Designed miniproteins, single chains. Designs and how they scored, part 100

Each design is a single chain, and the fold is of that chain. pLDDT is the mean over its residues in the fold that is shown.

## One batch from the design tools (miniprotein)

Design m3496
Fold by ESMFold2-Fast:
Structure m3496 (fold): chain A 63 residues (1-63)
Amino acid sequence: MSQLQRFADTLDAVLPSQDLPDDVKAQIQALIAELRKALAEGDVAKAQALAQQIGALLQQAQS
């Protein structure tokens, strides 16, 4: 699978164990769903932007 697909799958697997507020987890889950949709549509630019948004949220929450 692509690196972005692997990224989405990894986050989906580990997100429930993250020590994050429920609203932040819900936002990340929504972004993962949009990322998977963008990948299915072949919109790599949108998928990359969504991956960056997820990464930024995780860094902000864990820093």
Scores: mean pLDDT 78

Design m3497
Fold by ESMFold2-Fast:
Structure m3497 (fold): chain A 66 residues (1-66)
Amino acid sequence: LEEALAEIEKSTEAALAALDTIPVEVAVALLRRDGEELIGKLTDEADKEKLREKVEEGVRRIREAA
């Protein structure tokens, strides 16, 4: 879980840095795709929920920065 949360944080930072180059909806779609791939590797529902919350926090940050 911790590694997956760190990966989403990195993906979010990369998306924020790329907002001058790519549309916000593309950045959001890429983050959600990365999140779904990581969630698929987890088996515990509580861990999946924590990761989903981290992805939505990243989406919020991207939309707010755009």
Scores: mean pLDDT 78

Design m3498
Fold by ESMFold2-Fast:
Formats: sequence, structure tokens, C-alpha cells
Structure m3498 (fold): chain A 57 residues (1-57)
Amino acid sequence: MEEALKRAQSGDEEEIRELIATGDDEVIDALIKSGNPLAKALLVESDDPDIQKKALE
């Protein structure tokens, strides 16, 4: 959990895309909670409507 949050906060686009690709709800929530603008942008562009909806909140 903490490792996913740290990677979400400091990760580049490639790392964030890999985290989103896992489809793990805990990882997705960590990306949203990170406050990283790049993570939010990539989540909003996700093909998964549930992930996109969470990112827009």
C-alpha cells in the first residue's frame, strides 16, 4: 500500500500506466489519493468507466 502511494506520487507516466494496468482497486485508490496531476490525467483517460468516474470525483 505505502509503496504504491509513493510510486504514484513520484512515478513517471510509464510507472503510472503500469499501476493502472494492474486493475487493482487498492492501487487505483492510491493513485487518486496521491494528488499527482499526471496520475489524475491518466486515470480520467482510462478505458474503464469505473476508474474514470473515481478520478473525476
Scores: mean pLDDT 72

Design m3499
Fold by ESMFold2-Fast:
Structure m3499 (fold): chain A 74 residues (1-74)
Amino acid sequence: MDEAIRLLEEAAEVAPPEARRQLHLAIHKIREGDLDGAIEYADKAAELALKAGNLEAQRLAQEARRLVEEEKRS
């Protein structure tokens, strides 16, 4: 989970404001143990980043989302 949080923090550094808000919510959900909520907010962040043309933020959010999904299956 620490790696997923780092990727979400990296995404937030380059993300537009609306996507950055969703990324911070995803981090908060991971810290609360709500992995489903974290995936939902990471997906919203990736969509908003794509709409803004920020492909780096989208990629980082999608990678973090994959790590959260893997943790749920463990």
Scores: mean pLDDT 87

Design m3500
Fold by ESMFold2-Fast:
Structure m3500 (fold): chain A 84 residues (1-84)
Amino acid sequence: MVPSTPTVSPKTAKVGEKVTISWSPTDGKNQLVVVYPDGKLTIIDVSSNSAVFTPTEAGKYTATVVSTSKDGSLSSLGTGFTVY
């Protein structure tokens, strides 16, 4: 299945507040790539359709889910969220 655009909850967060990033089920391996406001990134390996992230900086973040399907095809979908 093609993954849906990720959803972030809560949609606005404070520094140090946990956010949950969720997406549609995929038939392969998932990684979450979070890009910080300053351009740093972190990669989180995920065994499910969601991950928890705790932001350390205020500003605009991008969360991108990279999925590898059973046939080796790659798909990536991202969403932005803001931290205050």
Scores: mean pLDDT 76

Design m3501
Fold by ESMFold2-Fast:
Structure m3501 (fold): chain A 72 residues (1-72)
Amino acid sequence: DPEDDEPVTVQPSTERLGEESARRDAEALLRAQDAMGGRLVELDLSGVTSITPEARRILEEAQRQARERAGL
C-alpha cells in the first residue's frame, strides 16, 4: 500500500516479554491483522521495559509475516 497510513498497533500482554508471552502476542498480532482485512498491524513495544532475545525473535518474525501479508 503506497498510502502513508498509520498501522494498527497491538499492545503487549506484559511490560516484561518472555518467550510464552511473545508467542501469545504474535498470535494476537496476526489475528488482529486478519480481522483488519490484511492491513499492516504492528506490536507497540514502546511500553515494554524488558524483552528476552527469544521474545524479540518471535515478535520480529510475526512482524515480518504481517508485512508480507500486507503486501510489503
Scores: mean pLDDT 76

Design m3502
Fold by ESMFold2-Fast:
Structure m3502 (fold): chain A 74 residues (1-74)
Amino acid sequence: SNLAEAEAHNEELLRAMYKVLSGEEPPEGASLAELQARVSALLTEMFAGMSEDERQARLAELIAKANKLIEEEK
């Protein structure tokens, strides 16, 4: 189903983003909502004091690193 596929993709991406941002594995049994909240909090702290252009560049770099991590874990 499209919803299950989207949720699985979002969870995998959020887990990878959390690993890139924190350097640690996300908590066992963390829900999609918990992963979103944790990643959002880390992004907010990282982006504090940055310009909009700097935030966009850093977010793109983070997504690229997260996708690379996902590929390397296969």
Scores: mean pLDDT 79

Design m3503
Fold by ESMFold2-Fast:
Parts: structure tokens; sequence; C-alpha cells
Structure m3503 (fold): chain A 76 residues (1-76)
């Protein structure tokens, strides 16, 4: 599932399994419950932030989370 992909990306960035699962659940909830326009605006802002990230591991993990969140948005 996309929630599991988000948790995996966060663990790759150094999050604990518990923190990664909790954060992935929060992202899934936000994507499903917030207005579509608000989710799209958040994804755009986070992509810009990720492009400026100097840590390549954190940058890649963030981009994977954003890709999974976009797929969740498309499926709702």
Amino acid sequence: SMKEEIAEALKAAGASEEDAEKAAAAVEKAVRELPREEVLALLEREREAAAAEKDPKLREATLRVLEAAERLLEER
C-alpha cells in the first residue's frame, strides 16, 4: 500500500519504525480528509523544499513520500 511505501521511505531517512508508521498514517489521513486543493498546494510546497534539501538521502526520502501521497490523492 502507499501508506507502507511512505513508512518505508521515512525509515530509510532514519525514522524509527513506530515514528514512520505514525507519520505515514498522518499523511494518509491528511490526503484523504483535507480538501484536494489544499493537498495539492502542500505537495507543491514540499516539492520545492525537497529540491532545496542538501542531504541527498533526506531529499530522496521526501520525494518518495510525496510521490506516494500523490498516488493516494489520485485514488480517493
Scores: mean pLDDT 81

Design m3504
Fold by ESMFold2-Fast:
Structure m3504 (fold): chain A 70 residues (1-70)
Amino acid sequence: AAAGAARGGRGAEAAASAGASGMSVDQALKIGERLGADGRHSGAAAEAAGRGDSVAAQKHVQEATELGGR
């Protein structure tokens, strides 16, 4: 559903932002999950953002958005 996709994307974006700010992947993952994102994609987005790979982070956010539309 569209609502599920929006939650997945928002959660993964929040996880990526937390990762980019230097937060641990575990903490970023919890933020993403709290917002309804899949843990796998939230963790990957946070890790990519933390290392400065914005392209990989964007792809993981997109995948989380698609998965959230289950």
Scores: mean pLDDT 69

Design m3505
Fold by ESMFold2-Fast:
Structure m3505 (fold): chain A 77 residues (1-77)
Amino acid sequence: MDLALVTASFDTKEQAERGAEAVSRLPGTLEVSVTYNEKKNKYIVTVVVDASAVDEVVRALEESGGQVESVTPLGPI
């Protein structure tokens, strides 16, 4: 299974939690976490997702008011 790591930043906790909830409902999402980054003053949503679902995850995060910071392919271990 080819996995990817998607990271998005949000201005508010409420937007980040809504984004995390939206992506958690998508097929192919394996893990979702929300953290606060004090250096950036942003809430960070990190998603581990099947590579085939990356575009849907990116769209859901952006529709929730997030800015997608990175998409990183996770190679086989």
Scores: mean pLDDT 82

Design m3506
Fold by ESMFold2-Fast:
Structure m3506 (fold): chain A 56 residues (1-56)
Amino acid sequence: PEELARQIAREHGLEAEVDARMAAGASPVSATIAALHKAGLPDEYVDRLLAAARAA
C-alpha cells in the first residue's frame, strides 16, 4: 500500500503535500488519500488505496 501511495502521489504531483502531511504525523496512505481529496481527483483512486491497505 505505501509503494502504491508513493506512485500515485508522484504521478499527480502531490509528493510535497503528502510529505507535509507525513511530517505532521499522518501515515503514507492517509496522507495520500487526503492529498487526493484536496486535489479533487476521482474517488476511484481513494478506493484503490483503501483496498490495498485492507489487503496488507
Scores: mean pLDDT 75

Design m3507
Fold by ESMFold2-Fast:
Structure m3507 (fold): chain A 80 residues (1-80)
Amino acid sequence: MTDAQLLEENREALAEALRNRDSLPPSVREQLDLTVDALAGDPRARDRLEEYLRAHGTPEEVARGLAELPPALERLRAAA
């Protein structure tokens, strides 16, 4: 699987989640909203998403997530 295929799958999954947003549990909706706002370039939403990851993940998962978030945002902006 290439980075382009992974990005396309992630975009499809995000679009599907957005279509079903009102049917999702409140905690999942909050995480989805933070992710969308962070992707749109809101630094406060990005900071809240990082805080959420730190509160709910192991140190290794948090480090991986934080390292991956900026490259993922950059790739999504470049693809848009």
Scores: mean pLDDT 60

Design m3508
Fold by ESMFold2-Fast:
Structure m3508 (fold): chain A 71 residues (1-71)
Amino acid sequence: DALEEEALATMTEKEFRLLAAGLAYLAAEKAKKLGLELHPEVLEIIANSSEEELKEGKELVLKLAEEVRRR
């Protein structure tokens, strides 16, 4: 999706880091529910992120997902 690529290209470094942390956190929760193993790089993103970054990132991802679902 060209729109997703454009959005990622125009994001600030801080916004990109929060999005990555949120996606990694949500992926970890989903993988745990499904009994799937996560790639080590995803676990490193979580380990290197603060609790606030993980929380803010999760909220950002959920807001973006809600906006997409409303369309």
Scores: mean pLDDT 73

Design m3509
Fold by ESMFold2-Fast:
Structure m3509 (fold): chain A 93 residues (1-93)
Amino acid sequence: MEELQKRIEERRAQLKADIDAFTEKVREALSKKYPKEEVDETVEELRRFQEAQIDYEIARENPDPEVQQSLIDNGKKKEAELEKELRERRAAR
C-alpha cells in the first residue's frame, strides 16, 4: 500500500508537469491575439480543468477496484469544487 501510494503521487506530479507544459503553450499562442488578463484567466481555467482529470487518468491505469473508485471520487470532488469556484468568480465580476 505505501509503495502504491508513492507511485500514485509520482504519477500525479508527472501529469501535473505535462499539464503545465501544455497550458504554457496555450498561453503563448493566445498572448498573440488577446489581452494578458483574458489569457491568464483562460489558461488558469484550462489548467484547473486538466488537473481535475489527473485522478481519472491514474484510476484508468490501476487494476485495483477500490483504488480506482477512490481516485474517481477524488476527481468528481475536484470537478465539483472547480465548477463552484468558476461560478462564484464569474458572479463576483
Scores: mean pLDDT 78

Design m3510
Fold by ESMFold2-Fast:
Structure m3510 (fold): chain A 65 residues (1-65)
Amino acid sequence: SLEEQIERKLKELEELLSQTTDPQTKRDLQDLIDQLKWALKNKDEKAARALLETSDRVMDKIKSS
């Protein structure tokens, strides 16, 4: 389900945040986490799908840096 995808992504973002030392990257990850939690709470499927795509791109950028 979309809810399960969001919950899995939140866990991945929280784990990445815990391993991150760069202040700007920490802020960007926290912002994504907060936005995904908001989309989940409000059942905003359109926002959730867009945020999942954005999260994948952000995570790939961080991991490739």
Scores: mean pLDDT 85

Design m3511
Fold by ESMFold2-Fast:
Formats: structure tokens, C-alpha cells, sequence
Structure m3511 (fold): chain A 74 residues (1-74)
């Protein structure tokens, strides 16, 4: 289903991001992942967008992590 596919895709993205982040940022990413899953389960599209924006900010705050994530995504 589209929901299962979307969830699996974002699960994979979170795991890839976690692999390139420092332990402190991994903890923040896990908090964001939990919030994303709660928003997804509730059908709260606005909350989903807000969490994804925070994930983007977390990655942008660490240029080295962003570079490593791009290498894993290619």
C-alpha cells in the first residue's frame, strides 16, 4: 500500500541518516523519528511536514553528515 511504501522509505532514510550522525545527533534523530511515526499514525500531515523540516535542519547543521548521507544515497 502507499502508506506502507511511504513508511518503509522514510524508515530507510532515518536509518541512513543515523549511520552518518554523531551519537548526540542520533539521539535527536530518534526523537524526530518517533514524532514522525506518531504524526503518520494520526494522519497529521502538518505534523509530518514539521518533523521532516526539523530533520532537514539537523542534517544542514552538520555539513560532514550531509556529505556522508549524499554518498550513501547515490
Amino acid sequence: SPEDESRALWDEVFERLKSVLSPEKQKRLEELRKRYLEAFAAGDVEAERAVLAEVEELVRSDPEAARRFEELSE
Scores: mean pLDDT 73

Design m3512
Fold by ESMFold2-Fast:
Structure m3512 (fold): chain A 99 residues (1-99)
Amino acid sequence: GLSDDEIRQMAQIEADHGDMLEKQGKKDQAAREYLSAGSLYLMLGDYSKAAERGEKGLKANPDSKLAPAIYELIGIAYRKLGDDKKAQEYFQKSQQLSS
């Protein structure tokens, strides 16, 4: 399997690519890269960066078909950080958009 250092490098590359795509106005692609980066940060246990990348994904494209998955990602990250109230708010938004 991939080492933590390899996963961290991949997460940073995807985060940087997301920032570049957002600057180019490619909102759908930016949201996808931010979701991917956030997922990799969750695998690393870097819950603060996972939440940050997810929130950037929502800001890049709040109307994205990926929005339910991004809300779920942020919810998981906040739950792992011990912010149960914030986690519940993000999970509720994910459920509302999935139904």
Scores: mean pLDDT 88

Design m3513
Fold by ESMFold2-Fast:
Structure m3513 (fold): chain A 80 residues (1-80)
Amino acid sequence: SLQEAIELALQAIKYIEAALKNPKNAKNDVDKALSLVQQLARLTGRDDIVSGFQKAIDIGLEVALKMMRNLKEGLEKLAS
């Protein structure tokens, strides 16, 4: 459902924010965010979300955070 997709995006955002606040645990937080993004991709049928997230992480955590915030906002607009 769209509500489940929004919740997955929100949880992924929280892990990226945690990675930014605590760099020593960043890999673990990013790995958890990636797992949530993979679940979101399966739920929505959008495999491009996973590759987009991986590319964003390669550029930087702030880019990944912005990508996920934009995705969550888009899902919320579809649910309204």
Scores: mean pLDDT 87

Design m3514
Fold by ESMFold2-Fast:
Structure m3514 (fold): chain A 96 residues (1-96)
Amino acid sequence: SFEEELVKAAEKFLEMALKKIKENPSGKLTKEEVEEIIEELRKEGVPEEVLEIIESIAYGAIDANPSKELTAEDVKGIALQLGLSEEKIEEIEKKT
């Protein structure tokens, strides 16, 4: 279903985003790095309709931040908006 595809893509987005945040000296994600994650999900075959939802929510969060960057807490908030449970978010964070 569309909901199942969205949840799977959100899990991958969260994992990739948290990994980049951990590797970045700033501890944050830029808009360009979010665009790179979206492009990787597109290459993995995530449907464009799903990517548009993830992109809309992520860019909205970036635009709302004065720094124009995302923290780990911001990325977890995006995952919640995309339908991930708090339990699943904690599971992904611990394995990353």
Scores: mean pLDDT 86

Design m3515
Fold by ESMFold2-Fast:
Structure m3515 (fold): chain A 103 residues (1-103)
Amino acid sequence: MKPHPGAAALAGAGLGATGPPIDYKSEEGVREFARRAAEALRRMKEAGVDITPEQAANAILNAFKEKGITVSKENVYRLARAALEGDEEGMEKAIDEIVKDAL
C-alpha cells in the first residue's frame, strides 16, 4: 500500500519512535500503541493537517500490520474518528475493542 503523507507523519511523529519499547503481545502494549496513534492524530488535527478519518484509519491499520497485529478496520476507523473529533470517551471505547481484536 502506498503510504499517504499522513501515514508517514504518524510513523515519523512517534508511533514507537519515542518512549519505552512497546510489548505488542500484551494488552497494555496494544492499548499504548493505539493511544499513541490517537494522540498523533489529535496533534495533526490541532496543527491544521487535513486528514480524513478513513485516511487516518488506513495509516493506523498499516502501522498495526507492520507490528504483526491484526485488528478490525471498523474499530480502527472508530478510533481515528474519535481522535479527530476530540471524543475522549469514544477513543477509549475504540481502544478497548482494538485490544480485544489483537489478543
Scores: mean pLDDT 73

Design m3516
Fold by ESMFold2-Fast:
Structure m3516 (fold): chain A 82 residues (1-82)
Amino acid sequence: EKEEIIDEFLEEVLRLAKEAGIELTPDQVAQLRRILEKYGVHELTEEQRKEVLEAIKRDLEAGLTPEQLLINVAAKLRDLKA
């Protein structure tokens, strides 16, 4: 299910952000969910989604703001779809 895959991916990104000491506002969470839907995270394979999560984790460990995280996720998904 499209919504289930999007919500599961969103939960994983939020978990990684929290582990890195980054807390998103409700508005930023809503923006992130829209990015995941717009760039078709539900259309990726399970392996591709895992790869994106590992890349997000590395970038979070390097130090991102919440705003930079939103841009970063959009760029990674766009590059996989292009």
Scores: mean pLDDT 83

Design m3517
Fold by ESMFold2-Fast:
Structure m3517 (fold): chain A 117 residues (1-117)
Amino acid sequence: MIREALEEAIKKLEEKLPELTPAQQQALAVAIEAMKRITKLFEEYYKKLSEEEKAEIERLTAELIAQGMSPYLAYFAAVVELLEKKAKEGDEEAKKILKEIYEIAAEAQAQIDALLA
């Protein structure tokens, strides 16, 4: 499940905390907060999906993991692919969620870039 993949990803990131500079630690905190916000949007969207769409996300996630992608990134990529497909087909809710994901990612990246400059 995406929540378990998120928790594993956060644990791996937090294991590096003692080796990071204060600026890198702040950047990591920004990244983790963005991951949590995006995961919450994915969980709300997932509740509205058909069983066929849920199975497609699980199938694509497994394929991406088999290709060497981390579980959380694989889940992220699978959900974004479905959102982009539905948005292209005129799904206004998919467009809305995709926009929110983009805004969260852009805000986090800007903060990280500023902290690491």
Scores: mean pLDDT 84

Design m3518
Fold by ESMFold2-Fast:
Structure m3518 (fold): chain A 81 residues (1-81)
Amino acid sequence: SKMEILFKFRLAMLHSEVFVGEEAFRNGKYDTALQIVELGIQYGEELLAELKEKFPDSPLVAKVEETLKRAEELKKKIKEK
């Protein structure tokens, strides 16, 4: 559906935010990486909640959950520095 395309776009945006956070972390920009990853987690949690409410059986649910798990793992690594 056209709404599925919109959710795929939002997932791509979440992927981009996590990627930018990872690059900031790799470059030793820990404060910047933390700010980006926390914003990404907030965005992803809102996306996941809306997906579960509107399309609980969507394969995008698992993909958003996987991306959020990677963001949480990055946040943990940043806080350990």
Scores: mean pLDDT 88

Design m3519
Fold by ESMFold2-Fast:
Structure m3519 (fold): chain A 84 residues (1-84)
Amino acid sequence: MRVEAVVRTDEQTEADIEELGRLAGEEVGEALREAIRTTEAQSSAEDTIKAIADKASALAPEYEVELKADLSGGSRLVVTVTRR
């Protein structure tokens, strides 16, 4: 299974995470929520996104979580989830 979704970094973040959980599984949605909440900002946006992805994958080890910044449409994360 491979799922791609967009998570906006604003008041829509929680709704987008819930939609990701609906598409990929609630465990993945909860892991991403916790990873975003608990990851400290790094020196670059790319490093911060990598830290969030690594933490989400550790919290949901049955899944591979990849994150990419999409700044062309505003502050958005493109999330790709693959079940191992």
Scores: mean pLDDT 72

Design m3520
Fold by ESMFold2-Fast:
Structure m3520 (fold): chain A 65 residues (1-65)
Amino acid sequence: SKGEEVKKKILELAKKLGVDKVKVEIKGDNIYLQLESSSDFTKAMAELAAAVLASVAGFKLIMLP
């Protein structure tokens, strides 16, 4: 599905950026993202990129603590 494709892209991007942990869940039109990184810069870049990927596919990105 379109959601599963976006989830795969977000997971691959997070791995490329060196994020320590990533979890992605899709519910309706929302993508829930949890990221852990020792680098605030890496976390911010991963969040921004995930938001762009979600938006282009018609989903809202929601960050989890």
Scores: mean pLDDT 85

Design m3521
Fold by ESMFold2-Fast:
Structure m3521 (fold): chain A 80 residues (1-80)
Amino acid sequence: EKDKEIEKKIEILKKSIKENVLTKEAALAYLDLLHNGEISRLSKEDLDKLRELINEKFDELSEEDKEEIREHALKIRKEE
């Protein structure tokens, strides 16, 4: 179960890298994988591309999506 959810999140991130498009789902998956340490399943090349994508394209997301991502990050931090 846990592995299936992690694989799904990794596939979301790989798709975003391939398409050079940042989605809300990709940003949320990135935060989840950072929090649980599973982000290390990505190759260094994919991780570098993903960080660049997030840095460059986060501001292009809708205000609603940006707010949801920020709230998710705060929620993750609170659960620590």
Scores: mean pLDDT 80

Design m3522
Fold by ESMFold2-Fast:
Structure m3522 (fold): chain A 98 residues (1-98)
Amino acid sequence: MLSLEEIEEIEAEIIARAEAEIGKLPPLERELLEAAVAGLRGEEIEAPTEAAEKAYRYARILREAARKEALGEPVDPAAVEEGRRNGRLAEELYEAAL
């Protein structure tokens, strides 16, 4: 069972790894990763492209789902599945820590 503190530590590790890679990526991939990182941080941003908006939104869905699971609150499995299908970057970053 993961506590909320453990989830926050995992999120911080994912973010740190993503930030280390951002400087090495082409502009489009960097934009998507920066949006996903903002979503994982729970930040509110205006995404510059539709692809970045999807990465950001799905990262937020995954972040909220993990926090709800840690608190024993009900998670919407349909929202998580939508995040997985359409936000692969956010899922890849998230699952790497799980």
Scores: mean pLDDT 69

Design m3523
Fold by ESMFold2-Fast:
Parts: C-alpha cells; sequence; structure tokens
Structure m3523 (fold): chain A 75 residues (1-75)
C-alpha cells in the first residue's frame, strides 16, 4: 500500500541520517562536507520521484546514496 511505501521511505531516510551522523563523528570536516553533499543530492533526486508518486524509485535513490556514503567512509 501507499502507507507501507511511505513508511519504508521514512525508514530509509532515517538510515541516511544515521550514516551522516556516523560520518560527522568519525571523519574530518572536509570528508563530512563531501558526505553532506552526497546526501543532499540523493534527497533532491528522491524528492523528484516522490513528486511523481514513485515511492519505490525514491527508496532506491536513498539506498544508493547510503551505499555511496559507505564507500566514502571506507576510503
Amino acid sequence: SREEKVQELIEAVGRLQAKLDEAAATMDPERVAQARALAQEGVIEASKYVQQGDYDGAIKVIEETIARLDELMAA
């Protein structure tokens, strides 16, 4: 249902915020700025899918953004 998809998106955004909090706690300020920029790009892109009613597309974009943050934090 749409309600279930909205809840999944809220949970995905929560995971993205948790990753940003981890980056802020563990990385230098320059790397934190890179992490924040990646998250902002992901949220903007996901918002385009939400505007179209495509919650699955929005969730996928957030999950891909989390994966990019994981790569940045592993480097």
Scores: mean pLDDT 88

Design m3524
Fold by ESMFold2-Fast:
Structure m3524 (fold): chain A 74 residues (1-74)
Amino acid sequence: SKELGFKELEENVERALELYRKYLETGDENYKREAEAILNELFALAERTLPPEQLEAFKKEVEERLEKVKKEVL
């Protein structure tokens, strides 16, 4: 159960990052909106599911991955 939840969080993070990459490459704000919607849902799920220390680590990891995507595309 917990392992499955973490896998779904990871898969959805990857999906959001891919949409954000498409936004940076194309300038299409629809990709940005979809990525932000997924990330908002993921943060809400993580806040409900993860202990506070793991929640902080998860948010930092997502922010670092977003910065990496920006550096790779821009």
Scores: mean pLDDT 78

Design m3525
Fold by ESMFold2-Fast:
Structure m3525 (fold): chain A 62 residues (1-62)
Amino acid sequence: MLKVTIKPTKITLESGEVGYISEETTVEAEKVEKLEDGNYVIYIKGLPLVIKVKGEDVIIEE
């Protein structure tokens, strides 16, 4: 089971919409992709939701 903790930061949705996380949030991810630009793409388990976030603001536990 992949747990992802996201620090307070700006996130980008698949639609291109920008959101903000004001509090540290832990989610279950189906998968995580690392991008060359230092961002991570997180596929949230159980939701049709994909978010892009800075790698420095993400902690991944496998």
Scores: mean pLDDT 79

Design m3526
Fold by ESMFold2-Fast:
Structure m3526 (fold): chain A 65 residues (1-65)
Amino acid sequence: PPGPSINPEALHAAAARAGVRLVTGSDASLQPLIDYIREGLEDATPVTINSFDELVALAERLAAA
């Protein structure tokens, strides 16, 4: 199972840009953040997110931009 290996600063910054709230719990709801990242990439080639690691990487890139 994918672990929550997240950079909290980068993910928080990306979520803030997307205007979403990060929920930490047994069933963390990151769907809005995933949707935002997917939508943000819509102008370019769509990216398939298959794991939490990919989500973290995208969040870090968005936060760094």
Scores: mean pLDDT 51

Design m3527
Fold by ESMFold2-Fast:
Structure m3527 (fold): chain A 74 residues (1-74)
Amino acid sequence: SVQDQIVEEAVALSKTQSPEAVVEQTFKRLQEAGFSLEEILATLNRIVQRLYEEDPERADAFSDAAVRLLGQRL
């Protein structure tokens, strides 16, 4: 699915880009693809879960950046 592709891209980007950049880019891609806020939140949570399997510190940084971005936009 498009969501699955975005999750895989975000996990790959997390290895080379800042958490803030990855979160912002991922959020924008999901909005442009027409996903609801609920679906965007679920997808961001899936990315956090995937990152925890590879690098828990990076997962925490991504989660923190996502909370900050959502707090600014909501």
Scores: mean pLDDT 84

Design m3528
Fold by ESMFold2-Fast:
Structure m3528 (fold): chain A 89 residues (1-89)
Amino acid sequence: SSSVSRAIGLVLRAIGILIEAEMTGKDLKKEAVEIAEEALKLAEELGLPKSVIDKLKKLLEEAKKAKNGVEAAQLAKEAAMTLLRNLPT
């Protein structure tokens, strides 16, 4: 489905940012936060359970407070994976 493809795309983007942040030391925190925001938005659009939406909101807030791009990218990856695991089909 299109939602599965979008969720997989977010996971792959988060992995790419994580690798780049680790290899280059670039501050990719903003890009990681954007992935977590997109994961939350898709979950809300799909009407996922409140428990899933609450978890994604928490991961987004933690990504915004992350001390560096690597930590933010790890949180964005967890957000995208949480979305993927909880898709209705």
Scores: mean pLDDT 87

Design m3529
Fold by ESMFold2-Fast:
Structure m3529 (fold): chain A 79 residues (1-79)
Amino acid sequence: SMVDELIARAQAVRDRAEEILRKNPNLPQEVKDELQQIIDTSKAMIAYMRQNPNLSPDEQAHLQALIDHLEARLEEIEA
């Protein structure tokens, strides 16, 4: 389902952000804070989607846009 795909994408974002923090202890504090926000936001989205499996099309579109934004932000950090 679309929700299962969104959960999988959010999990991938979370896992990648956690890996970057773990492997790069000397990152600037601002970058560490941004990675932590990505992790926290991803976790909140996963919890929300698991608790609300019958999301409206508008809610699904909003969550997709948020995941797209988190993925783009993570790519900028890795560049």
Scores: mean pLDDT 89

Design m3530
Fold by ESMFold2-Fast:
Structure m3530 (fold): chain A 84 residues (1-84)
Amino acid sequence: MLSPEEAKERFEELLAKVNDDSLPTEERLKALKELLELGLEYPELLEPYVSALKRNLPLIREAAKKLKDEELLELLEKFEEAFP
């Protein structure tokens, strides 16, 4: 497992990719998947972004369904359970 410092650096790298509109949607969703996995292990890293993620949940879920990304859909459900 990553150290807390490595987790924070990795989270910031993934967040930059998620927000990079020059990347293909599929790459951005892959980065979001890794971000959610890391954020569920280190909830303090996700907390500042919970409101923004909840606002965009319907759009993210629609994109995940279109790409048939079942792993991302499962991670979105876990996110909603962790941050009700």
Scores: mean pLDDT 81

Design m3531
Fold by ESMFold2-Fast:
Structure m3531 (fold): chain A 82 residues (1-82)
Amino acid sequence: DSDITLSEEEIKKIKEYFNVFDVDGDGKISVSALPYLLGGALKMAGINPTDEELESLKPLVDTDGDGYVDFKELLKFLSKLI
C-alpha cells in the first residue's frame, strides 16, 4: 500500500507488539486498547506522547468507525506519524 512508508523491520516489530493486544489472532484490536499499543509503538520510535495525545489519535486510526482497528489501519497511521 502506497500509504505505508515503514520498513519491513519496523512493520515486523509493530506486528509483534500488535499481537500482544490481538489475543484472538483475528488481526483486529479494540479502539479502547489503541492508546496502550500506540504508546508502546511510539516509544520504540523514540517518541514519548502524553495520554491526552494518545486518546486524540483514536478517531484518526479507526477509519472504518466500527470501534476496531486492524493492523493495516495502524500501519497507515504510524507511517504518517513516524
Scores: mean pLDDT 72

